# Designed miniproteins, single chains, continued (4): the designs that were tried, part 34

Each design is a single chain, and the fold is of that chain. pLDDT is the mean over its residues in the fold that is shown.

## One batch from the design tools (miniprotein)

Design m13157
Fold by ESMFold2-Fast:
Structure m13157 (fold): chain A 60 residues (1-60)
Amino acid sequence: SSGDRLDRLYKAAYEAAKKAGLSDDQADKLARKIAVRGYRDGWSEEEVAKEAEKEAKKLL
């Protein structure tokens, strides 16, 4: 189990990716990648959301 923090980071990244215009499948894949990175590097939910939005815009 990843615990509460990783789940919150994933949700923040997923919502940011969806808001940027990614499909559910694309947002899920990006959110998993960014959330794991943010968890390891001590990022906040806001930092994870910002990074997910930047990466999502590059995929559009």
Scores: mean pLDDT 86

Design m13158
Fold by ESMFold2-Fast:
Structure m13158 (fold): chain A 75 residues (1-75)
Amino acid sequence: SAAERARRRALGERVAELIKQGEEAIKNGDVEKAKEIIEKLRQLLQEAKDAGWTGLAEGIENIIEHFEKQLKKLE
């Protein structure tokens, strides 16, 4: 439906904004902000999984794993 397409697009846009913020936090060594962004991404991951958007969910999981690995290097 048009509503489902709009919802999926909105989730994708929220993910893109969090990726930008997470990359900035990691670049600046802001561990607290990076952890906050990872938690927000986990919430969006759950929304994608609940909606059955497997491709988007896999993409979010990969981003979370990447940020967690980068964060461990800062700690």
Scores: mean pLDDT 88

Design m13159
Fold by ESMFold2-Fast:
Structure m13159 (fold): chain A 77 residues (1-77)
Amino acid sequence: MLEEIIKKAKEEMKRELGLSESTIEEYIKKVLPFIETVIKNTNVSEETLYDLLVNLVRSLYIQDKIEEGKTVEPLPL
């Protein structure tokens, strides 16, 4: 089950962020211990786990871009 959620998250994040599979896998690997803790201690739906995983990956990606000195373009007015 977790492997299927990870696979779906990889495909969505590749599409959304335009990143390579290896880059997405690195972000997923960073959040996996937290996801595993949630699974171990909480009975949550697959949909909730998927949403949590993709949101955490998005957050790490944004943080890494800021830390790398890359400018996030502001939304056009």
Scores: mean pLDDT 74

Design m13160
Fold by ESMFold2-Fast:
Structure m13160 (fold): chain A 97 residues (1-97)
Amino acid sequence: SSADRSLAEQIKAAYERAKEAIKKAKPEQLPALIEATIATLEKFKAESTNPELQALLEQTIARLREVLKLPLEQQREEALRVLEEGIAGLDELIARL
């Protein structure tokens, strides 16, 4: 639907903003930025009625929670990988909406 596409595009924009913030952050700032990103994605998940979109968001949230368990020096690379894979999944879904 157009509403699902609009929401998915907003989520993709949020992922891109999160990537930009994470790239610029100092290692000690990464946990707070990742936690803020998780909170943002949980809000989008609550707003969505599309089960595939909710599933993609839940997968990204779960993977970002695992990133928080890593040493600080590993969090940037892994968070960026998680977000890039999340964007790829959103692009596949948007193409079908």
Scores: mean pLDDT 90

Design m13161
Fold by ESMFold2-Fast:
Structure m13161 (fold): chain A 66 residues (1-66)
Amino acid sequence: SLIDKIVEEAVKKAEELIKQGKSPREVLMEARATAIELGVRAGLTPEQIDKAVDEVEKKVEELIKK
């Protein structure tokens, strides 16, 4: 789905930032911003954007723990 693609792109951005040594807070903020930006550009509803952001936050938090 389009939401899944947006989540994948935002998570990929988070992985790149982790490799660059960015702080957990910066990684999470940038991943959230990426999901919101892509969702708005794709014409997603606020509810769909919230769903994408929630999924990104869950996946990024798991990456930060490792």
Scores: mean pLDDT 85

Design m13162
Fold by ESMFold2-Fast:
Structure m13162 (fold): chain A 75 residues (1-75)
Amino acid sequence: MLSEEDIRIVRQAIETAASEDPFDREVGIALLEMLLGIHKAEGADPEAIETIQKVLDAVEAGDLETARRILEEAS
């Protein structure tokens, strides 16, 4: 399960990526990639890794509805 800090970061990343500004979209994706990298390096929570990866995949696909739903289910 995602921590409160992870939920906050993922939510911020999704909403940043939801911007019509291409720069903000790249920033949102970069935040998710960074968080995913941290969790993969720690290796302690496979469910958190899977959840962050699913959010990242949805955001990269432009499916912000799915990204938000995944976060709500993890909260």
Scores: mean pLDDT 83

Design m13163
Fold by ESMFold2-Fast:
Structure m13163 (fold): chain A 95 residues (1-95)
Amino acid sequence: EKEKILKEYEELKKEFDKVYEEFVKAYLASTPEDLSKTVAAAKKLLDFIEDNHERLLRLYEKLKKLDPEKAKEIKLTFPLKEEVRQELHDFLKAN
């Protein structure tokens, strides 16, 4: 059971890393004349975080009931600071 929860958490982290890497690659390839790909990747990243917040919390609560110490391995937030999320929203509104 614990191993299954940790596998689901690792899978979720890999999914996040993929979406984040797609955003970074789009951002680095962007030009002032063409931001469309970066805008699309930024939206996809923000949507992923919003859609998977409850899933992350559910995994944490399940593991906490089985092993509180092991549950500390599950971070309750994706590794994107609120300031960065706000900057992405502002970027999308401007572009």
Scores: mean pLDDT 75

Design m13164
Fold by ESMFold2-Fast:
Structure m13164 (fold): chain A 84 residues (1-84)
Amino acid sequence: ATPAQAMLAGAALAWIDEHIADYSPEVKAELEAARPELEAVAAADPEAAAAGRAAYARGREVAAREGEEAGRRELLRRMQEAAA
């Protein structure tokens, strides 16, 4: 996996962990089925994966204060900085 893929996997895992309880059992099963592959990609570059998780968490903080679009922009900005 590339560092960018590990970073995306980290962010995706954080999103799943936050939202999985809100979904139907069918959708939850699909998300849980994807988890081992995402974890394997994240494990290939733990630092990049951690940066992805941190970017997601920061994006959620901004979204709570300033709205979803601002949170999305912060997520993308943090991921670009980590990938440079």
Scores: mean pLDDT 81

Design m13165
Fold by ESMFold2-Fast:
Structure m13165 (fold): chain A 74 residues (1-74)
Amino acid sequence: MTVDEAAELIIQKAKELGVDPKKLARDIQNLIDIERGRLNPLSYQPDDVVGPVVAELRELGYSDQQILEAAKKV
């Protein structure tokens, strides 16, 4: 399981969901940073698809660090 494989999965999920891959990647980074206490919750609600995508990546065995590094590569 590589960061490049996780980045490709984020791109594929964005295509399946009909969203911009770079926007999905940014929203994933923001969600993980909020959960880790590195970012204050934004006043804007994240897209409902972001949480399920992060959960799926975690279930596949990717760490939060790998997901963050992958999102930065998108």
Scores: mean pLDDT 76

Design m13166
Fold by ESMFold2-Fast:
Structure m13166 (fold): chain A 85 residues (1-85)
Amino acid sequence: SSLEKLIDKLYKKAKEYIDKAKKLLKEGGPLSEIKKQILEAEIEIGMLRIVVGVAKIIKDEETAKYGEEKIDELDKELEELKKKL
């Protein structure tokens, strides 16, 4: 479905930002740049939440569940990353 494709795209973008933040943290990069990558990931996750909301409104419960599972995974990674800051 078009919503599933959008979820996949947003998930991929959020993961790219999280991975970049993790790499910067490992390399001792500037905290401001790490925080910027985290903020970009949070923006992508926010858009993902909107897409899940749309899926719920149109009663596409499978797509909503799929998106919520992706959000939970990303939230866990972000929480773990933030604890290391």
Scores: mean pLDDT 90

Design m13167
Fold by ESMFold2-Fast:
Structure m13167 (fold): chain A 85 residues (1-85)
Amino acid sequence: MDYEKAKKIIEEARQKGMTSEEVAKKLREAGIPKDAVIKASVELGDTGVATELLTPEDAEKFRDYLLEALKKNGYNPEEIEKVKK
């Protein structure tokens, strides 16, 4: 549902060369909730979109999931600290 829709939007937007900010805007315009966007971007290895939408509260809630995704895609713990601050 929302998750699959978010995944499709991210894939199509990235194929068009859109930035993380532009993709996040497109997802907001489509009315997709943050949690579905975060899960979809993580599964696609596109954590840049997830970080555009994360607040400190969102980061805490999805910390373990985001950590696993970042490690899987070669990002370091520094990316998570940037989101918290």
Scores: mean pLDDT 69

Design m13168
Fold by ESMFold2-Fast:
Structure m13168 (fold): chain A 85 residues (1-85)
Amino acid sequence: SLARGVIVGMLQGLLAFDYSGYADETIESALRLLASESEEKLRAALKEMQKRVPVSGSQMLKRLDELEQRFPGLTEKLRAVVKSM
């Protein structure tokens, strides 16, 4: 399991900031690592991220829809966690 700070950093890069400068392989690797984490750990990291950067659930879901189009099947767990918050 990844350290919480690493998960928060990946979530910020993917959901709160512009990721257009990242290689596809970098984004896919981050999504696969996040998919390996528990829903509880992802929920805690998402809540910590929202305390540090103003990003709404609807903004996160929009970004996850964009990521799902590019990387099918890698956002399902994260999307479920965001919807449950």
Scores: mean pLDDT 84

Design m13169
Fold by ESMFold2-Fast:
Structure m13169 (fold): chain A 95 residues (1-95)
Amino acid sequence: SEKQLKLLEEFKKELLELNKERPLTPEELLELIEEEAEKNPEIKDVLLALKKVLELQREAVEDPSVQPEKEKEILKIIEELKKTYSKEIVDYILK
């Protein structure tokens, strides 16, 4: 779990440095998450779950009629992450 947390912290730092040059678009953020997931198999499931949550949030914003369904899917993903990963890792993702 400590190694996974360190990899997530390094990725977050990289994203913050990129965002300082200009704000990342939602599309760019999703691509960067996918690339990092391929580079770090130990956190791949966590990063892909984060990507799915961000995609569902975007869909809910674009069509309010599907918001309750998308929120339910997001909650299911979070609950599955809580079963697999430590509290520290899950709390880090939800920030």
Scores: mean pLDDT 72

Design m13170
Fold by ESMFold2-Fast:
Structure m13170 (fold): chain A 70 residues (1-70)
Amino acid sequence: MSRILEAGDKIGTGEIVSGKVYAETRGRIVTLTMLTDRVDIKVGDKVYVLTKEDHGVGFGVGEYTVLWKA
């Protein structure tokens, strides 16, 4: 279940090519770097992000639900 955040809540910051997105995946709030050309992103949207794995040896494509956009 997604958590809806209000303006002013401080969480991890997702970056997209045209702005910031806060998002949740599997109960975690994550910082996103978008590798898509999505420019019209709103709360509740599903976004797909190519992310580097923690130890740097792989990439994953994750599905994230937008909680808040700056």
Scores: mean pLDDT 45

Design m13171
Fold by ESMFold2-Fast:
Structure m13171 (fold): chain A 100 residues (1-100)
Amino acid sequence: SEETKKAIEEAIKLLKEFIKELEEKLPSLSPEEQEQAKKVINLYKRLIDQLEEGIKNELSKEEFINMVEQTEEELKEILDINSEITKKSLEVLEKIKKIL
């Protein structure tokens, strides 16, 4: 639906804004934090590609939510759950789930 498409486009915008924020912060982060930020950026870029393809294929709201939840679980597996970067990354995904 057009409403679902607009919600996904807003979600993509939020993901891109957070990627930009992390990329701008990268030079000021510790080497360990830089590696965490790069992992978030890579997973978010993958999610953006999946969401854009999902719009083309007219996927359901539930399928989009499943993509976000899969990305959330991957973040929890590969990152330090107690790090500020991880916490902020999970907050962005939770905000996206509320928009959908």
Scores: mean pLDDT 88

Design m13172
Fold by ESMFold2-Fast:
Structure m13172 (fold): chain A 80 residues (1-80)
Amino acid sequence: LEEEIKKKIEELLSSLPEFPTVREIREVIKKLAEEFNLDFELLADEFSKILEEKKIDPEKLSKKELVEVLTEAVLKTLEK
């Protein structure tokens, strides 16, 4: 499951620049919510909480960091 989520995130990020904009990240979150039948607001909240917890600057998020954070957010949202 985790590897499937990670692969989907990498696929969605593949067409984006190395440091996607907040708007581009939001569109990825929407697509992930649709793919895994999650509530968009819950997934977005979980993503924001993880960024705050890890002290990651949302304006400096690389694709590698996005894969890790979004994977964790999807997994935590699935448990709710």
Scores: mean pLDDT 79

Design m13173
Fold by ESMFold2-Fast:
Structure m13173 (fold): chain A 105 residues (1-105)
Amino acid sequence: IGKAISLSSQGKYDDAIKILDKEIKKDPKDVDTLRTHGVIYYRKGKYDDAIKVMSKVPKDDSGSRSNTAQAYYKQGKYDKAKQYAQDSLSIDPNNTVARNVLDQI
């Protein structure tokens, strides 16, 4: 996970995806792997794929909720973006990603 995140921060998305694909095959329900995969799809502009992957993360994960809100916001689906951002803040009131989404809609 950490290596994939580091590669992604360097813009090496293809290398990051390689690592994540290998990790997903070993543990398809790993929250960190699923959330990181969703973030990489989001950064590539694949918002539907990002939302789909993040939907596999448990509903009590603030980070996946806020990332899903950002993806909906980028698609212009503001009602969905607001819902997911509010859900994220109900789990973690300090989630800056969710707050920023609400401030933009």
Scores: mean pLDDT 78

Design m13174
Fold by ESMFold2-Fast:
Structure m13174 (fold): chain A 105 residues (1-105)
Amino acid sequence: SSAEEKIRKLLEEFIKLAEEAVRETKASEQQRKEIENLLEAIKDSTEELLKNLDGPEREVARKMTVFALENTALITQLKLLGAKDEVIDKMSKITNEILKIANEA
């Protein structure tokens, strides 16, 4: 669907920004692994959200909540690592746009 295509493209931008932020920060090996685990969780949650877009509103809302919490956790970790405010702002805007598209689907 058009909604699925838009969400996938936004997720690709989000992942690219996160990977760039990790490269530009002084993250330890442990912190990098934690960020990589969060990115995998976000990818999995996005696929679950996409599978449920045409499902019952309550189920979509639950999947959106999990996605939002995981994205918030990743953004917070990157901010604590010293990621640039411009990158954090862009990632937050992408998260909100994905949630808006999912809610309107």
Scores: mean pLDDT 86

Design m13175
Fold by ESMFold2-Fast:
Structure m13175 (fold): chain A 68 residues (1-68)
Amino acid sequence: SAEDLTKRLVHELLELFEELKAQGKSLEEILAEVKRRMEELLATLPEEYRELARQQAEKAIEQWVKQY
């Protein structure tokens, strides 16, 4: 389902965010890598799901940044 694909995408981005944070990367470097990975993952989704998945991923990233 669209929800399952979006959930997996957001989870993979969260794992990357946490890994880069644990490595001591700056927030700027973390965001650059996470956004790059987001675009790669979005390209693997059916076209009809990409905009919703992008919106959910961007909202999730914004929340992680606020909690950083």
Scores: mean pLDDT 87

Design m13176
Fold by ESMFold2-Fast:
Structure m13176 (fold): chain A 75 residues (1-75)
Amino acid sequence: SEEEIRKLIEEIKELSEKLLEALRAGDWEKAREIYGKIVEKIKELVKLLPEASPELQKEVFEVLKEIEERLLKER
């Protein structure tokens, strides 16, 4: 459902912020744990994407792109 997709997007955003905090703190173990959680939620999101509207699919890819860009800046 669109609600499930939007919930996953929000959860991925929250986890990405926690990941950035862990990376800035140098907590590599916590960063790896959070990254694993993000990957699993992205897998769930990708499974739901084919059933979503083209507009929602585009929104999802833009959000994932923003998260990727933020994470790349911390490297």
Scores: mean pLDDT 81

Design m13177
Fold by ESMFold2-Fast:
Structure m13177 (fold): chain A 108 residues (1-108)
Amino acid sequence: SMKGRLAREAAGLVNEASSLVSKAASLMKDKKKRRELILLGAELGVLAMAIYVSIKTEDYEGAKRFIQRAIETVQQAIAKLQEVKAPQDLISAMQQLLSQLQALHQQM
């Protein structure tokens, strides 16, 4: 189905965002900043799994709600990456993922 394809693509993007945030966390010397990024990365990983479970149970309304939550979490992660002065390439990659997630959500 079209909705299933869009949701699978979104789950992949959310997983990629989780990995980028985790990479940024590993670059932080400050333990508090590292902790905040680890928690955001973990939240994105849980959301990717929630989208995947929704796809497997054909709950596309549930998948759409988790994708919306992932969009909000990616926006929070971008703001935190900017605050902690993470590498610009990681921030730019996250902004690209956000745009792709928003486009997929609009098609669902």
Scores: mean pLDDT 91

Design m13178
Fold by ESMFold2-Fast:
Structure m13178 (fold): chain A 84 residues (1-84)
Amino acid sequence: MEEEERRRRLAIDTVAGLLRIEEGVYNSALEEAKKSGDQAKLEQIQADIKATRPPIVATIERNARTVLGLSDEEIEEARRLAEE
């Protein structure tokens, strides 16, 4: 009972960690582009994020459901934790 709850909690924290890493990578790229003052580079990075980020997030959430056995509610909790 307690071990299953601990495993579920660890899975939620793992998914949240992956979502934070994903967000951090894009935030770092955006900040670098902003500091460069290169508007074309900033627009290119924003376009790349818009194209690549949703498929990556969808893959993380799909694996959370299929591999880790998380419910939609638990995936939503992971998303909330990732915002921290």
Scores: mean pLDDT 78

Design m13179
Fold by ESMFold2-Fast:
Structure m13179 (fold): chain A 76 residues (1-76)
Amino acid sequence: IEEEIEKLAKKLGIPKEAVKALVEGDIEKFNKLLSPIADKEVEEAKKNNKTEEFQEEWQKKLAELIEEAEKLREKL
């Protein structure tokens, strides 16, 4: 399970600790860890004038993250 969390984190570019928090059902910790990363991604998208592309890709990444994290939670 730790190996699966690590692979998911690397695939989506999200910190392992945030993915682990989501898998464990600690939504508050997940949001705290994800918030500064989302803020940085938004600033980078604005700097590169790709805000629309960022919003679409971010929504897809979050959907995949939530789905995969729920599957991993079932294995706990």
Scores: mean pLDDT 75

Design m13180
Fold by ESMFold2-Fast:
Structure m13180 (fold): chain A 91 residues (1-91)
Amino acid sequence: LLTAKIAIEFIKEGEKYFEDGDYERAAKLYEKAIRLGEAAGVLIDTAYDNLAKVYEKMGDLKKAEEYRRKAKEWMKDEKSVEATREILNNW
């Protein structure tokens, strides 16, 4: 779905800002990816895990732990895991 492809693009751009040390912009892009991923039912785990890393770099360990927990919850959903793998393979 087009929405899921756009979510992947936001994750990739967020990763670029994260590598550049722009954690605020990285977080915003991952939040956009989560919103689109929720609408499409995919990629939420990846975006949550990346947000956890952003907050860990910012020193907010409590938020980092919360987002890691959310990522694990979505990874256990068989449908979302399968959809995410198919989209990544066909990107």
Scores: mean pLDDT 73

Design m13181
Fold by ESMFold2-Fast:
Structure m13181 (fold): chain A 69 residues (1-69)
Amino acid sequence: PALSPEELRAAARRAGVSPGVVRDVERLLRENGGVVTGEELEELARRHGVSPERVMAALRALLELLAAK
């Protein structure tokens, strides 16, 4: 299921990242059938200039929103 812009912003705020980070994580989950590898998370962190820990927080927030649907 697709996330609304409001849901993306909420996840971004919880993780302390831009909405763009959450969008990229959501895209990887869709492309990979619900799985994101550690290498993919590290690549996203590098591209956005954030720590891998923040990308992990974004993934967790996103998975919680998806589970609530």
Scores: mean pLDDT 78

Design m13182
Fold by ESMFold2-Fast:
Structure m13182 (fold): chain A 77 residues (1-77)
Amino acid sequence: SAASEARKEYLEIVLEIGKMEAELNRYIKENKLSPDEVKKAQEELKQKIIDLLNERKKTSGPELQAQLDRLIEQIKG
């Protein structure tokens, strides 16, 4: 069903975001980034995630678009 497909795609996107966050955390630890460098890297990742979600919305059905809009708002704070 469209709802099942939207749920699967949403979960795949959430897992992709989780991997991006894990990679950044590893990079921070391995490179011993300063607090200011960490803040900048986190802000850059936040923007990359928002850009990714906006691109995914362009090819998504209405149910997934609504879920991605809510996720973007949560990320923006």
Scores: mean pLDDT 87

Design m13183
Fold by ESMFold2-Fast:
Structure m13183 (fold): chain A 103 residues (1-103)
Amino acid sequence: SMLSPQQLAEEVLRLIEELREEIEKDPKIKAYLEQLLPYLEQGNPLAILLAARLLRYVKPSPRLTELLRQAVRNLMENLEPNPELLELGKQLMKEYPELRYIE
């Protein structure tokens, strides 16, 4: 089933809570997710994608793979230029180059 942008943001926020213990094991991932929270609350498509990638890196699952697929589609359909999020995404991909291979 295809989720709306708001439903995708809500699912990501639920997964951040569910994976709290795993997230806390990596202070850098925790810091990135905390920086994304205000944008996730707004349903920002790039923030949803970046958070979904981080969550899948923390704990891969079929649920997170499907969420990432829908987050990519959501971003392509609802492009919102945000220089801060673009820079955050660049830093994230430099810090965790493995994210490129997990997609």
Scores: mean pLDDT 80

Design m13184
Fold by ESMFold2-Fast:
Structure m13184 (fold): chain A 80 residues (1-80)
Amino acid sequence: SLREQLQALLDALLAKPNPTVADVEAFRQEVLALAVAAGLDFASPEFREALKELERAIDAVRAGKLEEAEELLRRAIEIL
């Protein structure tokens, strides 16, 4: 399922000892690719909120707030 694929991607990201902004950007692109494959509506409020949480996670990693970034990434997946 899409949820299982998204969870596997998140688990792989969180298994990295020091995830970088580039790692979260790659994760975001993989999430978008899976969303396209699943036929998700990019105009939906839910999809827009998920993208907003992913952007906030990138900002959190850039600021060194890894625990906040993890919470934001989990919320993005829950919305999708």
Scores: mean pLDDT 83

Design m13185
Fold by ESMFold2-Fast:
Structure m13185 (fold): chain A 89 residues (1-89)
Amino acid sequence: MVGQQAQAERDRMSKELSDLLKEMPGLNGFSYGTAVDLSAGAVLAASEGDLDTAERLIETLRKVLSSLIGEEYAEKIAEKTRELAEEAA
């Protein structure tokens, strides 16, 4: 349950972020899952025209990942997510 669109965006973000995430030191299953979940949510929100929710999710992604894998790497993932969200809007 919870629509085919949400699952499709999660799968897409997993692939789109895969190369970037593989380069991150200290990345684990939790930080990977968090990055994919928040990124997919942001792209989905942007595709629905909800730019406020998209921005909120990107900011949450940045803050959470900064605590887990460092600010530099969190920023790179957030920037890639913003780029994909802009393409979806």
Scores: mean pLDDT 75

Design m13186
Fold by ESMFold2-Fast:
Structure m13186 (fold): chain A 80 residues (1-80)
Amino acid sequence: SDVETAARMLYQAGLLAGSGMTGVAYRLLDAAVQGLLDAGKEEEARKAREYGLQAIVAGIKGDKEKAIKYGELARKAALS
């Protein structure tokens, strides 16, 4: 489903942010959030965006574990 695809992209964005690929992570986050909005999942999109941005901020700071954790939270929010 589109929601499951968005959830996978959010998880991948966390991994990429943790690896220092913050630009690619941001593009995946943006695409995943848009996919949730297109599926009518406005509240899930909002929460996923908030957690996804925290993953990117953690990645910029070099906190790999926190970036991955926030990516997981974004994925879980998309599936809620």
Scores: mean pLDDT 90

Design m13187
Fold by ESMFold2-Fast:
Structure m13187 (fold): chain A 76 residues (1-76)
Amino acid sequence: LKARAEEARAQFEADLAALEARIPADDARGHRLLEELRAAAEEAVAAIEAGDEEAFKKAMARAVEAARRLAEELAA
């Protein structure tokens, strides 16, 4: 599970960095939504390390919601 968690963390870090590059420096709401997404991704990695499938599903649901809100912010 640790190797899988490290892989997931690396992928999340790359995806978050790509999203951050798309957010204007003065978009405070966009940066807050990115931080919500980052927190959810960290919870998902912790759930993988613990082998907690239910915690992982909840963390991914929060990540999807944060990503949707961020996409709406960037489209505005």
Scores: mean pLDDT 80

Design m13188
Fold by ESMFold2-Fast:
Structure m13188 (fold): chain A 77 residues (1-77)
Amino acid sequence: EQRRILEELKELLIERAILTKNSDSTGKVEEGKALTERMEELYAQLEPEAREELEAWARRMEEKLAEGAYTREELRA
């Protein structure tokens, strides 16, 4: 259960990162809100150990974004 939630959160983080990278998209505002709401719901269900794992993974993903990674495959690696 925790592993499934963690996997879903990782995918949502990737989608949000890609959406955010697109600097101007009024048509994507509602999509971004839906992603954030779903992430908050799932994050509340994570145990501390899984949250720590997610945060460590998210930091790695953010480093990749800073280095120019932009595809879902690159962010998942």
Scores: mean pLDDT 73

Design m13189
Fold by ESMFold2-Fast:
Structure m13189 (fold): chain A 89 residues (1-89)
Amino acid sequence: MEAERKAEEEKKKEEKRKKLIEIYLKQIAIYKFKNTKENEENAKLLEEILLKAGLKKEEIEKRVKELLENHSEEEFEKIEKELLEEGKK
C-alpha cells in the first residue's frame, strides 16, 4: 500500500535527520565553548550544513545559545566524548 510505505519511509528519514541535526548543534556548541579560531571555522562549516538541511540561521543560533547556557564544562566534555563515539559508526 503506497500510503503506508510512504509514511514509514518519511518517518525513518525524519528520525535520521533529527538525530544528525542534534549531533551537529551539540558539536557547534562545543566548538563555540572552546573558542579557538579553528573551532570557530569548524562551527561555521557545520552551520552551513544545517542551513542546507533546511534550518534557519536564527533557529541554529537560538538552539546553540540554549546549549551553551544550559551546560557546564564537564557536561560539554561528556557530550564531546559521546559525539566522538557516534562518529565512529
Scores: mean pLDDT 73

Design m13190
Fold by ESMFold2-Fast:
Structure m13190 (fold): chain A 69 residues (1-69)
Amino acid sequence: SLQDKIERIRALIKQDEAEIQLLRQQLADRQAQGDVFSSNILSIMIGGTEYVIERMKKRLEALERELEA
């Protein structure tokens, strides 16, 4: 159902937001160690995950609008 799709996307957003928090902590730790290589990889991973979250949030907004119509 539309409601099930909305709940699933909300759960995925929460999971990915939690993952970003962990990745940002790892990035801070690697930067403190002077690990430029790992810091660059983590920055790319964070950016990619943020992009996915933004896309999911836009889809969620569209589905919520459809449910209210």
Scores: mean pLDDT 88

Design m13191
Fold by ESMFold2-Fast:
Structure m13191 (fold): chain A 64 residues (1-64)
Amino acid sequence: SLEEEIERIRERTGRPTLTVAQTAELISKFTGLSFEEAVQLVLESTDKPTLTKEQAIEIVEKYK
């Protein structure tokens, strides 16, 4: 599931947040959008260099 993939990334990195690239990879995987399109969506959604789990889930569910 999306939540399991996010927790795997967090366990691997030791960080509570996801990078733009990690979030874009999840969006691409779960929605079928290209990585480049997913990066643009993330950057339009936040001016921060990292996203919370909740922000990542919201973007994926919106474009699913």
Scores: mean pLDDT 80

